# Designed miniproteins, single chains, continued (3), part 24

Each design is a single chain, and the fold is of that chain. pLDDT is the mean over its residues in the fold that is shown.

## One batch from the design tools (miniprotein)

Design m8855
Fold by ESMFold2-Fast:
Structure m8855 (fold): chain A 101 residues (1-101)
Amino acid sequence: MEEIVEHLERAVENARKALEALEKGDFDTAKRYLSEALTEVSRAIDLAEKEGNEELVAEFRRAHELLSRALQAVDTDPEKGLEYVREAVEHLERALELAKK
């Protein structure tokens, strides 16, 4: 669980930085932080699957899908991208609380 928490905390930090960058119209910076957040969430998914924590895996997969959609939307629909990142952060924060049990 400690390793999952570390990856998840880094994912939340990067997702929040991506959110700030999108709000400022800094799309290149947003893409970088979204890519970093996706990498950290993928690591958390692999670890949670190995531990058999199905609830945590579900939250991580939902966040990963939202972050992936946000990354795809940055250049074409940044308002929708912003919405996806906000939803992803909520799921990541919920997963972080579940992981700290």
Scores: mean pLDDT 85

Design m8856
Fold by ESMFold2-Fast:
Structure m8856 (fold): chain A 86 residues (1-86)
Amino acid sequence: APLSPAELAEALRRAAERLRALAERLAAQGLDESAARVRELAERVDELAREAAAGAPVEEVLARLAEVDREAREAGELARAEAAAQ
């Protein structure tokens, strides 16, 4: 069964918390540009959590999550490039 709006919002909030933890780990390694990008992604996921809680259509939330997933992959590539340059 699909998640309720409240369950979807909670799952997104937990995802944002995991992204913030990742950003802190990247910053601790001196990967400041990657850390900043991941932190911005965490803020966008928190916004999606608020929209989901407010009753935004699941299809719209999932479409925006797909955009965040793409940008997260780009942030991962940036992190690898920063690590190789330092």
Scores: mean pLDDT 84

Design m8857
Fold by ESMFold2-Fast:
Structure m8857 (fold): chain A 76 residues (1-76)
Amino acid sequence: MDEELAELIREAARAAEELARKLVEEGRREEAAEFLREAARQFREAAEMLRESHPRAAEAAREEAERLERLAEEIE
């Protein structure tokens, strides 16, 4: 379960990144950066909520949040 949830979190993060990439290609950089920041915030909240029950999923969520925040900064 924990490992499966971690994989689902990584898949969700990849989907968010792909959508942001499409927005950038269409010239919608501000929307892409805002979307990635919002996604990163959601993953950070998920990491806190999952910390005790699903530590691997929590770690994946935290790592993906940091990565998405970095991508948003690079777009801006």
Scores: mean pLDDT 86

Design m8858
Fold by ESMFold2-Fast:
Order: C-alpha cells, then structure tokens, then sequence
Structure m8858 (fold): chain A 85 residues (1-85)
C-alpha cells in the first residue's frame, strides 16, 4: 500500500511537471515566432531603430518567461520534497 501510494504520487508529479514545462515551452515558441516575424518585417523596411526595439522587447519577454518557468520548477521541487519527506 505504501509503495502504491508513492507510485500514484510520482505519476501525479510527473503529469504536473510535464504540463508546466509544456506550457512554458509553448509560450517560448510563440515568443520566438513573433520575434522572428517582427524582425523580418522591420529588416525589409530597413528600420534599424525598430529592429533594436524588437530585440529589446524579445530579451525582456524571454527573461520574464525564464523567471516564471524557474519559479514554477522551484515550487514543484518543494512540493516533491514535502511529498517525499
């Protein structure tokens, strides 16, 4: 029964990790796609100032997404430690 309970906890945690990481990766993918499209449009217009703005916005949004992902992973790590203690 203890082994079965531990297996159920492992499966639940695995699903939560996969969901959180999949969501984060989708957002990162969407951001990369948006960045590349905007950059190409600005490059076609020869607007160097717009390119720099797009690059800065991409860097800032990427930092935000990385912080959110790291926060979620740390929360999941603490949850795992509490469940396995």
Amino acid sequence: SAAAALEELRERIRKEVLRATAEALRKIGDLIDEYLKKKREAEKKGDEEEIKKIEKEYEEKMKELNKELLKKLKELEKKIEELLA
Scores: mean pLDDT 82

Design m8860
Fold by ESMFold2-Fast:
Structure m8860 (fold): chain A 49 residues (1-49)
Amino acid sequence: MLSELRDFRKEITKLLTEKKVSVDELNAMEQKRLDELFERARKEAEKLK
């Protein structure tokens, strides 16, 4: 979970640095990725309760 957030931040930073992706595409990817990460975090929290 924490590792996934770190990897996600690194990926976004790399995309911005290389300017391979438009801001609109980045925004869409970020929202979708965050939703997936929060869903996984919720499932992991359920498992650890």
Scores: mean pLDDT 69

Design m8861
Fold by ESMFold2-Fast:
Structure m8861 (fold): chain A 62 residues (1-62)
Amino acid sequence: LTEEQWREAEVALHLIGATVARKAKDYDAAIEHYQRALEIDPDNKVARDGLAEAQAEKEKAA
């Protein structure tokens, strides 16, 4: 696999981890996963939108 394909795989794994964490209501873990995805791919809209949503959900959870 190319270096680009490895980066895409890492981003995908973090996005999956964030989704699982959100379903478990572990918003801190979800935020960390989105943040790591954005460190690899700063223009990833799914990660940006997910980060904002997870932060909002954390605020509502108390």
Scores: mean pLDDT 82

Design m8862
Fold by ESMFold2-Fast:
Structure m8862 (fold): chain A 64 residues (1-64)
Amino acid sequence: MRVKITVTGEGGAIGSDGTILKKGESVEGDLLSVRTLPDGEVLVTTDKGTYLFSPEHAEIEVLS
């Protein structure tokens, strides 16, 4: 399943490699896993990397 993660708020999204996605930036990849953490943050793993964000600051779109 191919997904697009788009940062919509100022909080951004943080990649496991230390890369920061800022408001208006996006990444696409094949979805491997999604996990909601106890604090409500979302951890998304794709073939491009793992991204951590608040659901208030980013959205996931299914492309296929």
Scores: mean pLDDT 81

Design m8863
Fold by ESMFold2-Fast:
Structure m8863 (fold): chain A 68 residues (1-68)
Amino acid sequence: SAAEAAARARAAIAAARAALDKGDLPTVQEHLERAQRYAAELATLDPELGRELGAEVREVGRELQARL
């Protein structure tokens, strides 16, 4: 369901941000990959919400790239 995909995407984004705060860059990458998959699934079920969470995934990705 869209709600389930959204919840999984949000949890993965939150975990990526927590790992980024700790400087655990490999863990950030793992959570971002999961978040990207859930956001992509969400976009097929709810395009608007998928777009919004996809933007959050890209934001965390930019923060990760700035730390590399």
Scores: mean pLDDT 86

Design m8864
Fold by ESMFold2-Fast:
Structure m8864 (fold): chain A 70 residues (1-70)
Amino acid sequence: HMEELRAEYEELKKKIPEDLFKQVEEHIRATLRAAAEGRDPPPAPKYHPDVDPETLGRLAQVLVELRRLE
């Protein structure tokens, strides 16, 4: 389970520019923090147009699952 998520994380890291990857990771971290504190989630970041929304959506899913397993 965790090993499979880690493999997907590494594949997505290869497809997404590092700056954008870090931006999505920071947004997910902030969103989970806000949820834990009972606050509204932060506004969604503006993503680079060269990366398809499906790939970004999958990255968000993988990051949420990895954070839940910490």
Scores: mean pLDDT 71

Design m8865
Fold by ESMFold2-Fast:
Structure m8865 (fold): chain A 86 residues (1-86)
Amino acid sequence: MTAVLVIEGASEEVKEQVREFAEGLRRDGHTVTLEEQGDRVTLTIEDANEGAVIGLVGLGVQAELQGNDLSSKVDGDTITITVSKR
């Protein structure tokens, strides 16, 4: 499946955390696309396994605990997790 994380209003600290997560996934053999546009970060994991999805959800939950809103959407073979400032 394809897993997507969208973070809106990302700080430089959050961007660095997402960059490190993306690099770890690439080392594990995942096809990963990281896009940064201003304070918006989009991480796309192609052929995401259960571990990759769990890691992505964990990153989103950590952002929610820091005062952001978390939402999820499943559309076919794609899960999208969106983090926005509360």
Scores: mean pLDDT 78

Design m8866
Fold by ESMFold2-Fast:
Structure m8866 (fold): chain A 61 residues (1-61)
Amino acid sequence: GAAIEEARRLAEEGARLLREGRVEEGNKLFQEAHRILVEKGGLSEEEADKLLTRVVIENGA
């Protein structure tokens, strides 16, 4: 759904910021993505954490 796509986009941006050493900015995007996945996407905390971890790994961060 649109909420999961939005959260995934934010997480991909966060991963890129982490790779650039911009840790605080990257973490803020992951926190926003996590909030969207749980509150709008209907995922559990564990499901959101697993999705975000996978995005980080996929993006080499």
Scores: mean pLDDT 85

Design m8868
Fold by ESMFold2-Fast:
Structure m8868 (fold): chain A 97 residues (1-97)
Amino acid sequence: SRAEEEARRAGEGAARAARAAGEAGEGARGAAGAAAGAIAAVGAAASAYIGGGTEEAKRAAVEGARRAAEEAREAGNEEAAEIVERAAEAAARFAEE
C-alpha cells in the first residue's frame, strides 16, 4: 500500500539522517541531524496512521525509527540516538492511538 511504501521510505530517511548526525559529530550539526531523523520517524508514523495504513505499515514505521536510533548509536552519536528513540516512542503511540 501507499502507507507501507511511505513508512519504508521515511524509515530509510530517518536511518540516513541519524547516521549523518553521528558523522557530523556533537553540537549544532549533530543536533540538527538528530532532529531531522526524529521528525522523519514521527512523519512516517503519521503518514501510515492517517493514510489508513495496515498494522504492518504502522509497525514498519516504528521499527524504522528504532533502527535509525541504533545506527546513530553505532555512529557514536549517543545524543542523536536518544532523540530518535523518543521519536520512535512517539511514533509507536501515534500508530496505536
Scores: mean pLDDT 59

Design m8869
Fold by ESMFold2-Fast:
Structure m8869 (fold): chain A 71 residues (1-71)
Amino acid sequence: SALAQQAAAFAQTLETKAPSLTAAELAELTGDSDPAAVSRLLRRLEAAGYVERLADGSYRVADLAAIRAAA
């Protein structure tokens, strides 16, 4: 699915840059001009079970195998 493909791209970014990132940090790293759009995407990925939100507001990969299976 398109969401799983986007989850795979963000998982790759997390794996190579940091174990967790905020929406603003992800927007900068991916070249996205709209951190609010990235935040909405991360909430959708969290609802799908692909990422999890930490207490500090950053996100990390929840289930990389599920992302890879669906991408």
Scores: mean pLDDT 77

Design m8870
Fold by ESMFold2-Fast:
Structure m8870 (fold): chain A 61 residues (1-61)
Amino acid sequence: MSPEAREHYERGLEAFREGRYGEAMLHYARALDLDPTNERARRNLEEAVRRARAAGVPAFP
């Protein structure tokens, strides 16, 4: 994984821990865009989308 993809993934984890699901989704999506084979980023993106929708935050495609 590139350092840039890892940085976005880690920022996504941090945002998720703070309950900032919309921000977490953007970081996970960017990490996955940079490394499409990152299973962990894909699963975490799905979970962030799920939690964002439950909280009333619009999810992006």
Scores: mean pLDDT 77

Design m8871
Fold by ESMFold2-Fast:
Formats: C-alpha cells, structure tokens, sequence
Structure m8871 (fold): chain A 66 residues (1-66)
C-alpha cells in the first residue's frame, strides 16, 4: 500500500519523543541504565520504525546523551 501520511508520522514521532524526554527526567540512574540495556537488546533484534514504542525512543535519547 501507499505510505502513511507524513504529518501523522511526524506527530506520532514528536509525541513519543516528548514523552520519552519527560519520562527520562523522572527516572533514576538505575532506571535509565535498565532502559538502556533493554533497548540495546531490542536494537539487536531489529524493529521497524512503524513498530517502535515509547521505550525505544527512551533508549534513543539515552544513547544520544552519551
């Protein structure tokens, strides 16, 4: 089928990124480390962009801050 609306994808992506940043601000260092490990495992299994969850955006933010 045709690609989904770019605007809808952008809105979803931005919302998930915002939620990930807000969650990261509330996490302890131990919780951040756990999230980082879990998403490294998910990355190894390869997950399509369309199926990405909030947890994956949380790790992307953690990796970016290194």
Amino acid sequence: GPPIKVEELKERDEKLREEAKKILDKLTEEEKEKARKEALEASEKGIPLEERTLDMYIQAELDEKE
Scores: mean pLDDT 63

Design m8872
Fold by ESMFold2-Fast:
Structure m8872 (fold): chain A 54 residues (1-54)
Amino acid sequence: MSPETVARAVAYAIAGIGHLLDGDREGAIRYYREAVELDPSLSAVRRRLEELEA
């Protein structure tokens, strides 16, 4: 797992949070999915994605 991949995953997670705060749930879901795909060790991000899709 490369440090760049982890950094990118975190960046996507942050972007997802931004979209969520803006009320764009579909955008948030997309960014969270990308984050989880890049770094499955980000359990918190995966949890947020599941909660957001509920």
Scores: mean pLDDT 79

Design m8873
Fold by ESMFold2-Fast:
Structure m8873 (fold): chain A 61 residues (1-61)
Amino acid sequence: SLREEAKEIVDEVLATEPSDTPIHDLVALAVRRYLERHPDASPAEVREFANLVMELLEERA
C-alpha cells in the first residue's frame, strides 16, 4: 500500500540523515526517492505521498 511504501522510505531517509534535519528536508528527500521508484507518478499521487510522509514524521516527533 502507499502508506507501507511511505513508512519504508521514511525509515530509509531517517537512517541516512542527521537527527536534527528539518522536516521539510526529510519530506523533500522522501518525495525524491518515491519519484525514483515511480517516475510516472501524477502530481496528485506525489501530493498524497508527501502528506503521508508528513503525517509519519509528525508521529515520530
Scores: mean pLDDT 82

Design m8874
Fold by ESMFold2-Fast:
Structure m8874 (fold): chain A 98 residues (1-98)
Amino acid sequence: DEEEKKEFEQQLDDFIEGVRAEPDGDIDEAVKTMVKAYISNEFRDDLELRKELLELVDEMFAKGKSLEEIAEEFEKKGYTRLAEKIRKLAEERKKILS
C-alpha cells in the first residue's frame, strides 16, 4: 500500500529529526517505542498475534538484544517486512550515535 509506505517513511523521518534534536535524550526508549509502533501497525488486524509479538519484543529488549538481533528473530518467524523496518531503524540509530 503506497499510503502506508509514505506514512512509514514520514514517521521514520519525524523520529530521526526528533532524536537528533535531543541528543542527550533516551534514544533506546525512543527506539523501543518505534519498534512497538511498527508491530502495532503491521498486526492491527490480528490482536492476539500483536499482543504476542509486543510481549516478545519487550522480553528481547529486557535481555539487551540489539535491533539487528530483534530484526533477525522476526525474519526467522517470517515477518520479513517488519524485520526490514527494524533494520532501517537500526541504521538510523547508528548514524545518530556516531
Scores: mean pLDDT 75

Design m8875
Fold by ESMFold2-Fast:
Structure m8875 (fold): chain A 125 residues (1-125)
Amino acid sequence: MATPPPPATTDPSRPPFSSPALDWFLNQVLQAMLNHPVASPFQSLPNAEVGEPDYYKIVPDPVSLGEIRDQLQNGAFRSLEEVVAAVEKMFENVKKYYPKGSEVLKDAEQVYAIYQELLAQMPQT
């Protein structure tokens, strides 16, 4: 690292961060999750106009797989641990908002299983 100041993730003078681990996660894990047949509810945040007006009251820190993908592509994550934390937060938010036994929660369990299997296959570098 050529410079020590770590202020504000949104500094436009700083080039996007990328690494082999983050590139692998984007291309192998996140793409597989987004392309899963039941992943549609997790690609974007719920729209309050489409019958989920209380989502943002129940979920104080909302995030979707699509936002995580966009943040990865824009170099907003600095480590694999940060992107993993964002994905885990998304699944916890789904579990908080949707009732037990709902189709969306069952779909989330399928996507989470693929996520766990792929994460376990992470290349060592």
Scores: mean pLDDT 71

Design m8876
Fold by ESMFold2-Fast:
Structure m8876 (fold): chain A 86 residues (1-86)
Amino acid sequence: SMAKELEKEAAGKEAKAALDAARAKGDALVAAGEISEREAAQLVTARSLRLIGLRLTIELLEKNGAPQEEIEKARRELAEEEAWLA
């Protein structure tokens, strides 16, 4: 359906934005001499996957009516990952 295609496109844009932000942070750490390019590539992959996974987890928890405490915990973990990218 058109709605599913639009949701998939939005999810793709979010995933790309997360990857681009993590890559920019990794590049900054390499430029500062804090990590190697190889370490940055690994870090970018791990952080991007975690950010995307947390966003999907929150969406599923909200959709399934999970306890508010569980949703708030996931949102705090997402905020920590987003803060690392800033």
Scores: mean pLDDT 80

Design m8877
Fold by ESMFold2-Fast:
Structure m8877 (fold): chain A 59 residues (1-59)
Amino acid sequence: QVQELRLQAARLRAMAGAYESLAKADEENRDKYLELAKQYKERSDELLAQAKELERQLA
């Protein structure tokens, strides 16, 4: 559970980074890519918070 959440968070974080790179390469769609990057980053942070909560419950 905890490891699964962390792996999912890492994947979402990587996707956020990819969209940030796309935003730098494509000024026409920059705002769209930055918004997507923000959404993936926020989702990743949520999963990391859930993983921490589960770790604390088990400890």
Scores: mean pLDDT 82

Design m8878
Fold by ESMFold2-Fast:
Structure m8878 (fold): chain A 88 residues (1-88)
Amino acid sequence: GMGENSRGAIEAVRNAPVEHLTEAIGGALAGIGGAFEASRLGNLEAARAGAEAMLEAAERTGSEGAREGGRRAAEGAIRTAEERAPGG
């Protein structure tokens, strides 16, 4: 399902070689963002897990731009998932 696809992207970021971390973060952000725009309550946990994994990977790159972009995208994905959750 969508949550499983998001987790796949998160794990790809976590297991990415250091030399490819920046590209892996971008791919994970795109995948997670797309999934969460159609999110239901079940994907909220994936949004939070994805946000944490992306920020951890961004920090490992040492890139301020990656951290800033990751934080903004993570906040947007979580907000979208929360708004789409039943009873939200």
Scores: mean pLDDT 58

Design m8879
Fold by ESMFold2-Fast:
Structure m8879 (fold): chain A 62 residues (1-62)
Amino acid sequence: SSELEGRRVALTQHFRSVTGREPSEEELQRLLDLDEEMRRQGASPAEIADRLDAEIRRLGAE
């Protein structure tokens, strides 16, 4: 639970830095689900970071 809280905070901060706005709860949940899915599939930290950055940019582009 503390690990999930840390991930949520980090994703929220990353989303704000890229988009200039707050993520919606739906957007934040989608990013958390994507992170969890990639971890389950054995993706590297670098692969996870790249995919999350790409998804945040996609969401921020409307």
Scores: mean pLDDT 85

Design m8880
Fold by ESMFold2-Fast:
Structure m8880 (fold): chain A 60 residues (1-60)
Amino acid sequence: GPEVYQAVADHVARTPLELTLRRGERVELVADLGPAYWVVRSLATGEVGVVPKSHLRRVA
């Protein structure tokens, strides 16, 4: 199945391209933009955006 990650910390979007996440929310990996940032889809809302990879831990 898709790679699933869980937020280990809150992240507040600073630009329209970023996704706001609360700690504990789960996201699906959409694209790897390199070592610092990923494009993810929220499993709760279906919203897509950029988040720091450091805020995510793999769960599936």
Scores: mean pLDDT 84

Design m8881
Fold by ESMFold2-Fast:
Structure m8881 (fold): chain A 94 residues (1-94)
Amino acid sequence: MKSLEELEEEAKKIQEEIKKLMEQTKPLVDLILQHRRLSAEAIATGDDAKFEEALALAKQIESKQAEGDEIQDKLNELSDKLSELQKKIKELKK
């Protein structure tokens, strides 16, 4: 049967994968934040050029959204696996 050490090593590997996937989401998050700020500024000023720039950012977000959704699904699966491993580790420590 798997040792406590093997389960803890598996948990650590999953945590590292989660960290790497979270780093991959940063560009999309940055685009979303920039789009929100630019849209708010365009509405406040009525600047057509800023509306056009906001639309261009929206298209970039749309092109990355599918990849972002795939990363989020993977993060959810890894988080569930990590929770299962942590539960098994806790039971073995009793």
Scores: mean pLDDT 81

Design m8882
Fold by ESMFold2-Fast:
Structure m8882 (fold): chain A 92 residues (1-92)
Amino acid sequence: SKETAESILKIAEKVAKGLEEAKNDFDREVYAALGAMVIALGKRIADETNDKELYKAVAEAARILYESAEKVGDTETAERFRKLAEEIEKKA
């Protein structure tokens, strides 16, 4: 649904900001984990409903998280979100 897609993107933007503002490795890993959970839950709902709009929103959320991880130099987290975005985009 449109409301679910908008919620996923809003939460991803807040998590991305947390990732960028994190002052230590622990906080950064917590936000990275929260981002991964948002993507996993969004993908599950998209899979269950076969909703292309949700797949697009989840892929965009993963791209937002990828860009934030790249910006702070967290290469491992960035690569994880990049792969998730590419995988989910194929279903959009």
Scores: mean pLDDT 86

Design m8883
Fold by ESMFold2-Fast:
Formats: C-alpha cells, structure tokens, sequence
Structure m8883 (fold): chain A 60 residues (1-60)
C-alpha cells in the first residue's frame, strides 16, 4: 500500500541518518574533515530525495 511504502521510506531515512552520524564522527576522529563533509552532503542529498518521494506518494 501507499502507507507501507511511505513507512519504508521513513525507515530508510532513519537508517541513513544513523549511518551519517556514525560515519561523520569516525572520519572527524581520523582528521578527515573533507571526507566527513562529503559524506554528510551525500547523505543529506539522499534524505532530501527520499522526502520528495514521500511527498509525491502522499499527493497520489
């Protein structure tokens, strides 16, 4: 159903947020500030796209 698809996307966002936090923290501890920034930006872009997909599903 549409509701199940939205829930799956919300769970995917939660997983990406958790991985982002963990990976960024690890990279910063290693002094890899540029890599940490790149990972954060890529994750934020993916989250934005998933949120847009949720909006489209709700509109249909």
Amino acid sequence: SKEEKIKALEEAIKGIEATREKTVALLLEQGKEEEAEAVAKAADETIAKLKERIEKLRAE
Scores: mean pLDDT 88

Design m8884
Fold by ESMFold2-Fast:
Structure m8884 (fold): chain A 80 residues (1-80)
Amino acid sequence: MTELTPEQLAEFAEGAARLAEEEAKREKNPDLKKALEILAKGFREAARAARAGDVEKAKEIYKKALEEAKPLAEKALAKE
């Protein structure tokens, strides 16, 4: 659906990347810190694809980052 322009999607992804980067710096759990670093990198790459006008590639990069971060986040939560 054409709800967001490529520029708006890029700005959103860049904002999410900054938040993930800041949270990663403060996170003491090594698995959760790695998950946040993966999300930050993925969101930065998704933002670049969106700014290039490739919304489908941006969505795929975003999805892959979430899938890669998920097992690390689940491992961190299992340790509470």
Scores: mean pLDDT 79

Design m8885
Fold by ESMFold2-Fast:
Structure m8885 (fold): chain A 69 residues (1-69)
Amino acid sequence: IASLFPPLSDEEIDRLVKEAEEFLKQAKKEGRLDIAVTALYVLALAYEVEGNTPLAQRLRELADKADKE
């Protein structure tokens, strides 16, 4: 396992995903959805590199759904 820190709990992952959902919702209202989607993909990649694969996967799925709009 490549991470020096314990993996995030399911509750922490759910909280961060909800925060990301609100971030996308706000960005959509401001006409910056494309930038926000790109930022989420970058953030997901960063968490994947850190070994937080479940969070990275949830963030990618969220970005994919937003990008499809």
Scores: mean pLDDT 77

Design m8886
Fold by ESMFold2-Fast:
Structure m8886 (fold): chain A 111 residues (1-111)
Amino acid sequence: SLPEPKVSEEALRAYVEAARYIPEALKHVDPSELPGVDEETVKRYLEAVERVEAALKAGIPPEQLDPETLREVSLAAGITAALADMLPPEHQELRDRVRELLRKAAEINEK
């Protein structure tokens, strides 16, 4: 029901990189404060991230990827941003790294 996601390869690579931080962030954040951040949802999103990473490494352009998988990677990046914002001050470096990756993806995706 959502429109087909229009994502550049560079933006998609940045989303994939940001989503890799979900497991680390979950060590320091209570996931009960975020809707949809349960074990099954995280597993689905990480599987989508791994699938997209493998496809990009194989030279498959984003236009040939399943639209639902692209949507799940974008949602995973959004959850990563929310988790990063909830990190305690001791993990500010992790938050700043995730924010920079997401900012880069947003700037690339503005066409």
Scores: mean pLDDT 72

Design m8887
Fold by ESMFold2-Fast:
Structure m8887 (fold): chain A 67 residues (1-67)
Amino acid sequence: SKLELAKKILEEQFESFRRMIEAIKKLMIEKAKVPEEEAEKEKKKILEILEKEKEKALKALEEEVKK
C-alpha cells in the first residue's frame, strides 16, 4: 500500500539522519577535538529531538491516510 511505502521511506530518512548525527559526533571528536563527553551529550540531545519528530511525522501520516 502507499501508506506502507510512505512509512518505510520516512523510517529510512530518519535512520539516515541518525547515521549522519553519529558521523558528525565522530568528526567533532577527531577533527574539532571536542571532548568525547560533550559530543555525546549533544548527540543525545539531537537524537531525542529527532525521535520526537519521527513519532509526530508517522502519526500525522497515519491520520492523513485514514481519511
Scores: mean pLDDT 80

Design m8888
Fold by ESMFold2-Fast:
Structure m8888 (fold): chain A 55 residues (1-55)
Amino acid sequence: MIDEKELAKAMALIVYAVSLLAGESREEAAEKAKEVMIKAGLSEEEAEEFKEELL
């Protein structure tokens, strides 16, 4: 069974990639990925840590 946190991170990566493809900055794309993780139920601290890995 796939962990919900793994699914949230996968969705965040998809949003990050789509944002970059749309011509947004790396910082903007990472911010959107962070928001996706928070909405999926991860803590703000976990979302920020993942955002730092994307930058």
Scores: mean pLDDT 79

Design m8889
Fold by ESMFold2-Fast:
Structure m8889 (fold): chain A 72 residues (1-72)
Amino acid sequence: MERLEGEILAGLALMVHGIAHLLYTKGVLSEEELKKVEELTEEAVRAAEEGDLEEARRLIEEAIRLIDEAES
């Protein structure tokens, strides 16, 4: 179960990164905001692969919050 949860969280991080890149292309996110999301999602993938599901979730939530604030 924990291994599957890690794979799901890693997949979610990659999806969030893809969404951020698309929003950058559309002019919703700045280059600086995109870079921050990239850093957070890369760290989330790493945490998920290491089995730190709590940290992976926290980093994904932080990336989503950054995107939400930029769209407001």
Scores: mean pLDDT 82

Design m8890
Fold by ESMFold2-Fast:
Structure m8890 (fold): chain A 97 residues (1-97)
Amino acid sequence: GAEEAGRAAEGAARAALAAAESGTATAATAAAIAGIGAEVTAELAGEKSGNEEAIEAGKKAGEYAIEAGRAALAGDREKAREYAEKALEYARKAREA
């Protein structure tokens, strides 16, 4: 349930950090895909577990990972880093809820 959402959010945050660090199109794409996966996992977990706090945090982590990927692809490493740090913050909240 919520544990799967937390793990997916953590994976998305790690992909976002890699995209911010490397600035490559491959890493940016991986961050976007991982972010989408985290959002979907959080939604499915919410339907089964009812842990709204974990689900909302997981969705936010995925959303920020997608934005980190977009910023990295645009060459904005500072914005990519800011979004990656936000993804990590929300992944932590999802895991702790």
Scores: mean pLDDT 81

Design m8891
Fold by ESMFold2-Fast:
Structure m8891 (fold): chain A 70 residues (1-70)
Amino acid sequence: SLEELKEEIKKLRKEIAKNRGNSDVTLELQSELNKKLVEMANLLREKGYSPEEITEFIFQLEKEIAKELG
């Protein structure tokens, strides 16, 4: 589930980048991305991660995605 969420978040980020000029599409994709980020934060919390560790995990994931998109 965590690996599936990582791949879904990455896919949503790529689709947002592709559709940057289409506000309707990007708003829907951003909504789905926000849902997946909440699911990831909740899953990490359930696994015993602290709020600081969750923030760092998401930061590292975003950094990894940005590197792959660049």
Scores: mean pLDDT 83

